Designed miniproteins, single chains, continued (2). Designs and how they scored, part 100

Each design is a single chain, and the fold is of that chain. pLDDT is the mean over its residues in the fold that is shown.

## One batch from the design tools (miniprotein)

Design m7684
Fold by ESMFold2-Fast:
Structure m7684 (fold): chain A 72 residues (1-72)
Amino acid sequence: SKKEEIEKKFDEELDRVAAEAPHMTPEELRRRVARIVQKVADEAMKNLSKEEADELLARIGQRVAERVRALR
């Protein structure tokens, strides 16, 4: 589904950021993650219903929190 496609692309981008994280300042990491989240939000709002987009964004926010915790 389109929702799964968007989530997969998000995971790939986040994995790339995780690999680069040791070479980033905390500010650079924050900006990179924010840009990825914004890109996913834009794609979700374009391709999904408001309800599906809201659900996806909530899940993405949770995944970001979990991944950031794991990087520390």
Scores: mean pLDDT 78

Design m7685
Fold by ESMFold2-Fast:
Structure m7685 (fold): chain A 55 residues (1-55)
Amino acid sequence: MSIEEAIEYAQRAGAYGATQGKPEEAAKLGREGVRLAEEGRIEEALKVADQAKSL
């Protein structure tokens, strides 16, 4: 997965998590995932994004 794909995944995961009724937590996790992806920490970014999706 490229950095761009990881950023998009984290953004979508945060948005999806917001629909589960925890928008503040989802937004925070989505932002953290994007930040990690921009640093090239793809695996950590995906882990955080998956947490956002699981809210």
Scores: mean pLDDT 77

Design m7687
Fold by ESMFold2-Fast:
Structure m7687 (fold): chain A 52 residues (1-52)
Amino acid sequence: DLKRKIRKIVLEAVGRALLAIGDGIDAGRVDEGREKALEILKKADEEVEKLK
């Protein structure tokens, strides 16, 4: 179902984004971690748009 597919994409992207932020903090590169997290979310948004 479309709703379930969207939910999975969003939750996976959020999880990956949080890990990217954590990795950036751990490496002392919080700006890079933030940028990577935003890119992950952008790609998830594009995948959701392709489903519609």
Scores: mean pLDDT 82

Design m7688
Fold by ESMFold2-Fast:
Structure m7688 (fold): chain A 71 residues (1-71)
Amino acid sequence: GGAAAFAAAAEAAAKGADAETIDRLVAQGVSMTPAPNEATVAAAQAAGRAARDGDHAAAKEYLEKASQAAA
């Protein structure tokens, strides 16, 4: 489900995946999470911003948080 997709996105961010790849995985995680709670949405949005800024470490941390909130 969505939690597993966010966890996979966090691994991709940790390996230095580009912002387009991370943004795509974040969108997939959100689409797989029916009625995502506020924490999941906030973390996913923060991860997308961090990825666009090239901050792979921050993107990974936010995606791990999104995965935990979506579980």
Scores: mean pLDDT 78

Design m7689
Fold by ESMFold2-Fast:
Structure m7689 (fold): chain A 73 residues (1-73)
Amino acid sequence: GALASWPEEEQLLVRIAQAEIARALAEAGLGDLAERAQAVMTELVAQGAPIDRSLFRAVAARLGLPESVLVGD
């Protein structure tokens, strides 16, 4: 898939971020949104977004969720 074309370090960071997003959504009772959130995150990274806390804020915004769901306080 698209991820396989990215640098190895970036692939590792994306996988960690995908796991973190899925966990955070499950803890918030929104586990059904995990696949959608991961797809949005992958789309944003493919468009040049850095893999940092601003990425989680952007994913939350795209899903109409408070930042605190994915980033914490």
Scores: mean pLDDT 76

Design m7690
Fold by ESMFold2-Fast:
Structure m7690 (fold): chain A 62 residues (1-62)
Amino acid sequence: GPVDEKEVILALALIEMAIVKNSKLPREEQLKTLEEIAKRAVEMGLPKEEVDRLLKDHKESL
């Protein structure tokens, strides 16, 4: 079927967040990078409520 652009944006955000969580960056830098990924995803059209939930889950699993 046709690829939904929002599904691609979500997939990319999830991949970026996974890379950050598995990186050896300091926790403070990981947190800032996760917040920037989330902000960009919202700016690209993902629902803020869904993105905020993903961000919370990823922060709690750091």
Scores: mean pLDDT 83

Design m7691
Fold by ESMFold2-Fast:
Structure m7691 (fold): chain A 79 residues (1-79)
Amino acid sequence: MSAEELIEKAEELVLEAERLLREGRYEEALKLALEAKRLGMEALRKAETREELNRAIGAILAAIGVAYEAGLKLGIKME
């Protein structure tokens, strides 16, 4: 999978995770957000252009935000 394909998939998963978060489907939102973060990080490693780098970073940050909010709603504590 190329950096571009990974970025596109990560962006799709972020959008879906944000939708699930708004619907109160927190466990599903968290799962998709963590997968989006994983794909975004792989894209960041493979990024060859500034545009790919910026998009990968954007997807990672958005995914972290969704995961954090979903985690808070679920009462998840990292110990």
Scores: mean pLDDT 84

Design m7692
Fold by ESMFold2-Fast:
Structure m7692 (fold): chain A 94 residues (1-94)
Amino acid sequence: ANYYQAGLAAFANKDYASAIANYEKAIALNPSAIAYTNLGLAYAKLKDYASAASAYTKALQLDPNNAVALNNLGIAYANLGKTDSAAAAYAQAA
């Protein structure tokens, strides 16, 4: 089963809970920066910024210069009130 493609389809349909479940299964089989970034985006759509920040941090462990993950981590930190952490993530993305 292609769990990553199932996650993308669920996300496109705004079924973020199903997107998360499928991305988690995809990551368990083959971790990738893009799968972690999409997992973070799905959590952010549910306003779970703590889980989003965790997923983006995992994406950056695999791809430290991923500007999309860095910008989205900044947004997640800003929503958590972590202003200095948000500023640092945005500066690294630029």
Scores: mean pLDDT 88

Design m7693
Fold by ESMFold2-Fast:
Structure m7693 (fold): chain A 78 residues (1-78)
Amino acid sequence: MPSPEEIIERAKEHVKKAAEAPTREEQNQHLAKAASAISEYDNELAGRAAAEAWRLIQAGASPEEVAERVRRLIEEGL
């Protein structure tokens, strides 16, 4: 099973790419990858993290802000 640190790192990379993506389709693809990484640990947490990341991206948050929020959600859920 991947460590919590590995899950956090993979999720952060994917949500940053989602926030940087120029199209909604590419954003959704990267968010799906982030959710997939977290779902190996917790399916409900994966859904919450992906939904929160999407909400922040639509609100114009920076890639760094989205990554930090997802990191906190995973740490709180562990």
Scores: mean pLDDT 81

Design m7694
Fold by ESMFold2-Fast:
Structure m7694 (fold): chain A 59 residues (1-59)
Amino acid sequence: GEERAVALLVTMGGLTEEQAREIVAAYLAGDWARLEALAAANGLTPEDAVAAIEAGLAL
């Protein structure tokens, strides 16, 4: 679920909960440009961010 995606980004990426929620919100909105920018700002590749979100959403 969404909360699992947030938790995984926090644990894996060293993000704050607020930063993780913004990236998940961008993914769910289909705003890939925003997702890419937020991931890069937090030291994540877009591919790693998407993989973490999809894994978290599957849980």
Scores: mean pLDDT 81

Design m7695
Fold by ESMFold2-Fast:
Structure m7695 (fold): chain A 71 residues (1-71)
Amino acid sequence: MIDPLELAEALTLMAVGIAKLLIDTGKESVEEAIEFAREVTRKAGEENGLPKEETERLVEEAEKEIREYAA
């Protein structure tokens, strides 16, 4: 079975990828794409039983990557 942390990290990477695509296609603003990735990442952490602090770390990392991409 895949480790819960590894699964949450993989889901976070997919959410970031989708957020970048939403920005590139003009379907969402940078802020809307960030909110999408934050919500998906929180849900991934919660559903995989991660501590709140670990989940929020993944959320912050996702936001940072999207902001750096959009800069």
Scores: mean pLDDT 82

Design m7696
Fold by ESMFold2-Fast:
Structure m7696 (fold): chain A 68 residues (1-68)
Amino acid sequence: PNMEAALAALQSPSSSVRAVAAHDLPLLYQPEHDAEILPLLEALLSDPSPVVRAAARRALAEIGRLRA
């Protein structure tokens, strides 16, 4: 998947689609995307779905490693 498709999938009404998109974001990560990606993943930490929240936590941890 590409970055545009992943960002669009984060807005999906399906929790499984949002979780997969959050999981895929670290694979597509570039430092120039910090301003776009980090706020969206942080918002998903408050998502009503526990699966989406878990995927967001993992994605933030993975991006943190890529930035370090």
Scores: mean pLDDT 76

Design m7697
Fold by ESMFold2-Fast:
Structure m7697 (fold): chain A 98 residues (1-98)
Amino acid sequence: EEAIELARKGIEHAKKGIESLKQGNYEEAVKHFEEAARLFEEAAEKSTDPEVRQLLRMAAEGFRKAAELAKQGNFDEAIKVSEGALRLAERALKLLEE
């Protein structure tokens, strides 16, 4: 419920961040990744399922790493890391909905 809504918002920001990064809008991508990480951490705190909590925490760390890589100009690795983190977040959302 609340965890599901936070995870969905996090995924929306994650997708916007990846798209911004691919378009060369690096500052916007960093903002979206930082917002996604915060939302996934909040979703993890509100979840009681240990697997969901771990997946959301891993996704949050992945988006923090992607933001740092983007700030360093390592855009290819930032895209790869963010896409991996997005898959973790999508898996967590699927488990929350089941």
Scores: mean pLDDT 89

Design m7698
Fold by ESMFold2-Fast:
Structure m7698 (fold): chain A 65 residues (1-65)
Amino acid sequence: MAAEQEANQERVGNYLIEHYKEALTAEQIAEAVGLAGPAAAEAALTALMNSDSPLAKELRKKLGL
């Protein structure tokens, strides 16, 4: 569902903004933010990298992208 996808993006994005200097795996991100598994974290990351949302832009800025 689109709303669930957006919520997953917010959880993953906010976590990575706080931990952007750490080499985190999709499994570690999923466990930290309470997602069903690494596939959900990977989907949220892919959506964030292709999104024009304010959260996605801030995350890319923090990552130097």
Scores: mean pLDDT 75

Design m7699
Fold by ESMFold2-Fast:
Structure m7699 (fold): chain A 110 residues (1-110)
Amino acid sequence: SSIQKQVQEKAKKIEEELKKNPDNAKLLARLGKYYAILGKSEEAIKYSEKALKLDPDSVDALLALGMGYAEKGESEKAIEYVDKAVELRPDDPVVLVEASVIKSVAKSLE
């Protein structure tokens, strides 16, 4: 099966868990990240904004917002969120690689 199908199944499991714990910032950020991977920009932004309201320093939520806005062609917003994620984790190679990918997507849709 495709990676998209596996990510979709993981997203559905998190949605079920959130029915019991709707204000779990970590689950909301993870759900936003999965919707960003699926190219579902509106859902990615929705869940990541909820996560960020609960945890303003959620790197996963900031990266998911960056990808969601990049996919919508909102390059300035995408870069702003990604730069904040890098500022919080400047020496994290995973964050630096993900940030580079999101900035590449943002520039390709200009």
Scores: mean pLDDT 87

Design m7700
Fold by ESMFold2-Fast:
Structure m7700 (fold): chain A 93 residues (1-93)
Amino acid sequence: SLEERIAADPTDAEAWIQLGRRYMILEEYEKAAEYFEKAIAIEPSADNYLALGIAYKKLGEYEKAAEAFEKALALDPNNEVAKRLLEEAKEKL
């Protein structure tokens, strides 16, 4: 299980991401964001910042969502999904 992977190796960024995705499906967005933050602390990536931003957007935390999407774009400047999601988040501010 993901919990067993994390207990054996808490630096397994992929296990934290999969746990975050599980909590997104459960609509427990606060826990999802916490798990994505754990993954990013180990291995920052554009995809991980996108996932974090989407979790914040679901929570209505548009300023934090915009910050996460900006970090995703800093890592992958041609990411059209990150550009669109950043514009959407800023429209809500």
Scores: mean pLDDT 89

Design m7701
Fold by ESMFold2-Fast:
Structure m7701 (fold): chain A 60 residues (1-60)
Amino acid sequence: LLKELIEKYGEKNAKLVLEYAKLVLDGIISLETAAELVAKALKISKETAKRIITKVIEEL
C-alpha cells in the first residue's frame, strides 16, 4: 500500500495520507475532514481521497 502511494503521489504525499488515516483511526478527525484535506493536498477528488484513506485504515 505505502509503495503504491509513493509511486502515484510521491513520498511526501504518501506520508501525508498515512498521517491523516491515523488521525481518523484515532478518532481525532472525521473521514470527511481527512478526505477534504488529502484531496486538497494531492489535487484529487474528495471521493478518491476518501477511498484511499479508507484503504489505508483497512491495512493498518
Scores: mean pLDDT 81

Design m7702
Fold by ESMFold2-Fast:
Structure m7702 (fold): chain A 77 residues (1-77)
Amino acid sequence: MSPAEKAEELLKEAERLIEEAERALKQGDVDTAFELLKRADEKIREAKKAGADPAKVTELLLRAYEVGERAAEARRA
């Protein structure tokens, strides 16, 4: 597998983890949402190291940040 193919697959895995975190948060499972976001962050870091598209990295980091902010707000309520 080329570095570019590996980077793309890691970004796809991160996107799936973020989507699962959003679903967990919708169900009120804040702790599961944070665990999934942590895994997504790890995949994004691996993808960045593998030479992933900076625009896609930024998009997923922003999406993860937004879900994390909503999870933090839910914990404070």
Scores: mean pLDDT 84

Design m7703
Fold by ESMFold2-Fast:
Order: sequence, then C-alpha cells, then structure tokens
Structure m7703 (fold): chain A 60 residues (1-60)
Amino acid sequence: GAAERERLRRALETLEAQLPSLSGPARLVAKHELEEVIERARELGDEELVRRAQALLDRL
C-alpha cells in the first residue's frame, strides 16, 4: 500500500545519499538492500521505484 511505498522511497533515498561514502562490507549490504527494494517495488507495481533502485544497484 501507500505506506509501504513511502517506506521503500525513504530506504532508497537513504541508500542513495550513502552510496558515495560506502566501502568494503557496507557496499555488499547496500547491494542486498537495493535488491530487496527492487523485489518489493515489483510486488507493488511501482515501476519508478524499481528503475531508481536498479540505477543505484548498477552504480555499486
């Protein structure tokens, strides 16, 4: 629902802000978190969240 979409957007925004400073094991954790966001966004049919999360994942 809407609350879950907002939660995913916040998680994605946090990951996006953190990406430039991530190194070592933190990058692997971020990758798994982005994969989870992608899966959840697909379940919700939110193509924009899927595209945004995929773009961040491609930068890792």
Scores: mean pLDDT 82

Design m7704
Fold by ESMFold2-Fast:
Structure m7704 (fold): chain A 55 residues (1-55)
Amino acid sequence: SDADLTRALVARWDSLTPEQRERVLELLRRYVEAQQAGDEEARRRTLEELGRLVS
């Protein structure tokens, strides 16, 4: 779920490299853009990619 992904991201934030943090921030920006545009496919793909980074 989105809540589980958010919890995992917050828990792992301090252990991420600067490069990983920049990528997470870029994906979060894309997620917000997709949600505002109503692009459910782009939103889903962004969440999947974000989940892979915090796995």
Scores: mean pLDDT 80

Design m7706
Fold by ESMFold2-Fast:
Structure m7706 (fold): chain A 75 residues (1-75)
Amino acid sequence: SLEEKNKRLERIEKTAEEIVEAFRAMQDAVIDLIRKNHPDLPEEELAAEQARLDALIDSGAENLKKTLPEIFEKL
């Protein structure tokens, strides 16, 4: 039914959001480790890498929203 489809979509969206949040937390931890181990690295280079990783996570989020419905249909 349409109601069951809507509930499934809501679960998929929430799962995708939680996965993206977990990846962003990991990204922050990675950047912090780089700063700790390479304190001589210019902040501009770290900022550029962080922006690149943010773009990858955003692209990954869009792909997850497309892929997760297919996975949940198999579960």
Scores: mean pLDDT 76

Design m7707
Fold by ESMFold2-Fast:
Structure m7707 (fold): chain A 79 residues (1-79)
Amino acid sequence: MEKIFEELMRLAREKAERLIKEGVSEVDATIGEGLLGIIVGVAKSELKRGIPVDWEWMIRILRDAGLDELAEKLEELVE
C-alpha cells in the first residue's frame, strides 16, 4: 500500500522537475504533485482508521483534475 503512494509521489515529482527544466514556473509545475499529496494524505488517514482505499475514486479524481498519467500509473499499480 505505502509503496503505491511512494511510486505515485515519485512520478509526480519527476514530472514537476521535468516541467521546471522546460521553463514552467515552479508553482505551475508542482500543482499536480500538491493535489496528489492531499489525496494520498487522506487515503493514508483513512487506512489508519481501518477504511479501505477507494482506488476507483482516486483514479477518477486524478483524471478529472487532468492528471491522466498519474491516474494511469495508479491503475497499473492496483491491477
Scores: mean pLDDT 78

Design m7708
Fold by ESMFold2-Fast:
Structure m7708 (fold): chain A 85 residues (1-85)
Amino acid sequence: SMEETLRKLLEEAREAIRKGDMLTFEILLSLALMIVSILVSLGTPEDLATAAEALEGLAELYEEAGDEEAARLLRERAEELRRRA
């Protein structure tokens, strides 16, 4: 499922941060955001909830990478999607 794929991508991105592999981190983030965009486009309550959960996971990764502004914006977007779900 897209939910399982997102969960795996986020875990791989966390490992990339731990290794200091910022290029792999950026690629995995781009893939995760692409899947989030697909889920938002599908627009079912379940898809929106899955997208919101993924954005919260991405926010945690951005905080670990030192980008507090990106983390804040992603959490705001996640809350917006949860209200629509």
Scores: mean pLDDT 86

Design m7709
Fold by ESMFold2-Fast:
Order: C-alpha cells, then structure tokens, then sequence
Structure m7709 (fold): chain A 73 residues (1-73)
C-alpha cells in the first residue's frame, strides 16, 4: 500500500541519519518488495544519504522523504 511505502521510505531516511546500516538495508529490501521498482529504491536511497549529509533532524527528514516518495509514485 502507499502508506507502507511511505513508512518504509521514512524509516530508511531516519536509519541513514543514525548510521544504522542494518536498518537501512531492511528498509531498502522492504521498499523493493513493495514497489518492484529499482529506480524508485535508488532515488530514495540517494535522498536519504543527502538528508543525512545535511544533518536534517529525523522528523523533517521523514516528511521530506515522504514528499519525494509521493512525487516518484
């Protein structure tokens, strides 16, 4: 569902900010299973790394990631 995709995309962003590589891999795998779209997964991963580099706080990172995910779908 869209809600599950948005939740996992937000989770990936938060995990990237905390440097939790295992949580990033889990969220990435779930996004692949939910979407079947490797291009989508790659763009979400790129955005998560960008948000982590910029030091965006987790609630704002989650919102920005959800916005990107909706835009890509």
Amino acid sequence: SLEEILREAARLAIAAIFGDEEAVEEAEKRLRELTGDEEFVEKVKEKARELAREGVIPPDAARRMEELARELL
Scores: mean pLDDT 85

Design m7710
Fold by ESMFold2-Fast:
Structure m7710 (fold): chain A 84 residues (1-84)
Amino acid sequence: GERELLLRAIALALDAIGLILEAEKLLKKNPDNKLAKEALKLAEKALKLAREALTASEEERARLLAEAEALLAEARALLKKAEA
């Protein structure tokens, strides 16, 4: 229930931070890496939504978490292409 959604919000925030760090690492090697730049933007937006979910109502939290999960999935796909 509510506890599970809060733990999910924390997990998504940590995942987003990890993806931000990986994107920044790629950009330090190649500042013109467009895939890494886009992944960074998506991961930063996901982190913002996950943080908002920590203080939101249960109904709003579910919506914010779903959007954050979708953004993180897209960011991961872009980072995988950036590393290839």
Scores: mean pLDDT 86

Design m7711
Fold by ESMFold2-Fast:
Structure m7711 (fold): chain A 63 residues (1-63)
Amino acid sequence: SEKERKIAEIDAQAEELRAISTKLFEQRYAKGEINEEEYQKMLAQQDHQVDSLRAAKLAELEG
């Protein structure tokens, strides 16, 4: 359905944003700008932010 296609597009956008941010975090960790604990915490916060953005976009389709 069109709704399923829109959901897939939202998921693809979320994954693209995650991939870009993850690379930036990896670069910061590799440069020693953040430690191991901070790196893991940033990844977890990114997952939460991506999930929140996805939920907001899905809510737009439901409303």
Scores: mean pLDDT 81

Design m7712
Fold by ESMFold2-Fast:
Structure m7712 (fold): chain A 65 residues (1-65)
Amino acid sequence: MRKMAITGTAIELRGMSLGARVRVEIEGDKLVVTFADTSPALRAEAEELARQIAKDAGIKGVEFR
């Protein structure tokens, strides 16, 4: 589903609401998620949310840093 406008450079990853420090950026058809200082548990949760968001937005790939 396309429930997220990813054109305005103002995307929110739910991981941020959970206290995870992440940066989300779009590179063409790929979603890049970078973790600055995040516990393993929060990182895993943010990764799952990022995959779900990419699927909803029609993004073909997700990369984690």
Scores: mean pLDDT 59

Design m7713
Fold by ESMFold2-Fast:
Structure m7713 (fold): chain A 79 residues (1-79)
Amino acid sequence: AVAAVVAAMTPEQQAEVRKLYEELSRAIQAGDVAAVQAAMDRLRKLLVEGAPSEETRKAVEADLDGYRAQAVAAAQDNA
């Protein structure tokens, strides 16, 4: 779901998504839960706004909720 939405985005939106994933990765490695949450909030907004249908939006939200939980847990483990 997330990959399909990203593939349909403009090059500018794809660049922002890549930047947010890089920030998220650094935040996880640093154990910065607040930075992980901030990056996830921005990523969710871009991907939800980019979703072409309600079905895709719901799938993206579910994927991101699971990913957020894992990212927060990983950051806490690194803290």
Scores: mean pLDDT 79

Design m7714
Fold by ESMFold2-Fast:
Structure m7714 (fold): chain A 65 residues (1-65)
Amino acid sequence: SKLDEMILILLEIRKSLSPEEQKKLEELVNKLSLEGKSIEEILKEILKEFDLPEEIKEKILKLLE
């Protein structure tokens, strides 16, 4: 499902980041989840806040369109 693909890409994002950036990602995800943001909205904010590998950016954009 699209939801399963979004969860998998979130795990790929985490694996691509340093331990310091992983902590920032966790804090951002927790904040947005408490604000009632959907996983789609969370992925959009991750794209704005983090400098991700191009391959991962393309996968996220494909899932959001």
Scores: mean pLDDT 83

Design m7715
Fold by ESMFold2-Fast:
Structure m7715 (fold): chain A 79 residues (1-79)
Amino acid sequence: SLETTAQQLRQVADQYRQQGDLTMTAQAYIGLSQVLFQLGRYDDAISYANTALDYATQAGDSSTVDTARSNISTISSAK
């Protein structure tokens, strides 16, 4: 289920964060944001997309920054 996927992505994000892998942490939070968006949890989805943007910015990963910004824009356009 999408809820199970969200829980797994939280665990994956926690794992990468513990390893200090900023890029993989950002990617995991992008995935979590997308799943929460599909669940209609827009405020949570935006929150995690912003968290992903912060990690991607710290990592200097412009591609992941662009993906996080795109996700924020998409979620913000939903009702």
Scores: mean pLDDT 87

Design m7716
Fold by ESMFold2-Fast:
Structure m7716 (fold): chain A 58 residues (1-58)
Amino acid sequence: AVEALRRAVAAELNALIAETDARLAAAPSEEERRAILDELGLRATALLAELEAAVAAL
């Protein structure tokens, strides 16, 4: 239920953060780092929207 959904979203966000940190450490330019952060923001926003919709449907 809600707690299971929150844990699933948190696990996915933690995985995204870990991947993003590794990519940022390897990124040679500020523009590449900006693009990586923008991608993280879009994916995090989508996950939050999915969580909100799922909770509203319960």
Scores: mean pLDDT 78

Design m7717
Fold by ESMFold2-Fast:
Structure m7717 (fold): chain A 57 residues (1-57)
Amino acid sequence: DEEFIERLEERIKELEKEIEEGKETGTLSELEIEEIEGIVDLLEAVLKVLKEKIEKG
């Protein structure tokens, strides 16, 4: 499911940008940054599993 992988990569980039902008502008709290980072970590773990399945085929 290559389309799903692309969507995950796009979302990870968006979340990383939100973290960066939030840190620069001070609009995100430390807790909010931790929550978004946790979501990024989860999405990266899913992405790794999906890429491994596609590369193995």
Scores: mean pLDDT 80

Design m7718
Fold by ESMFold2-Fast:
Structure m7718 (fold): chain A 61 residues (1-61)
Amino acid sequence: SELKEELLRLIGEILRLIGEIFDAELAKKKGDPEAEKKLKELEEELKKKMEEMRELDKKLE
């Protein structure tokens, strides 16, 4: 199913973003001045992917 393949892709992207956010938080604690900007960008991307997943989930109902 094309919808199932898209859902699996989105889950993978969300998990990757969570990992990158964790790494960016660690970098921020170590004093990386670029980490705050990176975190904001990653959090915005995660929000978009979560919204996309929610819309896809509605199509499966």
Scores: mean pLDDT 82

Design m7719
Fold by ESMFold2-Fast:
Structure m7719 (fold): chain A 70 residues (1-70)
Amino acid sequence: SKEELKELLEKALEALRAGDVEEALRLIEQAIKLSTDPEVKKALEAAKEALERGDVVAAMAGLKEAIELL
């Protein structure tokens, strides 16, 4: 559901604020699997790629964008 996706993404943002990149990646991957909207998936995949290159700021921006698209 959209509510379940929003909860996962908000938890991912909290993980990033706490410096827990591993937990944030886990939550983002779970959200990608649950999302059915191509625009939401694109934003989440962009956030994942940002984290894989160490860009936490870009990842947070991507997660916020995904939440706004819900």
Scores: mean pLDDT 85

Design m7720
Fold by ESMFold2-Fast:
Structure m7720 (fold): chain A 68 residues (1-68)
Amino acid sequence: SRQEKGKKKLEELKEEAVELLKKEGVPEEIIEKAKTDEILLYLANALKVAKEAGKEELVEYLLELIKE
């Protein structure tokens, strides 16, 4: 149960990251990399949290890091 919960949370994070990056206009090649790159997945999740917190400067910074 706990391991299943962990896997479901990771899959949810991946789906949310892909959707968010698509909405922000991130290139498809970077979105594909985010599915296997833990750093890009972490940055996408941080971007979501920053948007929810209304930290626009941090959102711009994270988008630049993701887009390179």
Scores: mean pLDDT 73

Design m7721
Fold by ESMFold2-Fast:
Structure m7721 (fold): chain A 55 residues (1-55)
Amino acid sequence: MSLDELVDQLVEELKGKTPEERKLTVVRFAKYAIEEQGLSIEEVNELARRVAERV
C-alpha cells in the first residue's frame, strides 16, 4: 500500500470522531502502519504530517 493510500485511509477513519477518539485512532493506525505495512519511523512521521494538513 502506498503512503498516499494510507493517508487517505486514516483521514477517512478520523471523520466524525471526537478529539479523544481521533487520538486513539491515530495511535492504532501508527502501530498498524509500522507492524503490518512495514513503514519506517520517517514514513510514519510523513503520514502524520500529511494527515494533519487534511483534517
Scores: mean pLDDT 79

Design m7722
Fold by ESMFold2-Fast:
Structure m7722 (fold): chain A 68 residues (1-68)
Amino acid sequence: SAQTLFERGKALKANGLYDQAIGAYDRAIELDPNFAEAYKEKGEALKALGKDEEAEEYFKKAKELNPE
């Protein structure tokens, strides 16, 4: 499920495996394109990799899906 992939991504991120975490979040988003938290967590992982511009795009998507 999208939730299972999201939780896998969070576990990978917690271990510093940011590229693998992004892959898991991407798969979660493919299964649930409205999964706001998956976009947010992908942004956090991108920011950790120094990809600030790309991270901001995903934070914006997360906010559009869940504005509050």
Scores: mean pLDDT 85

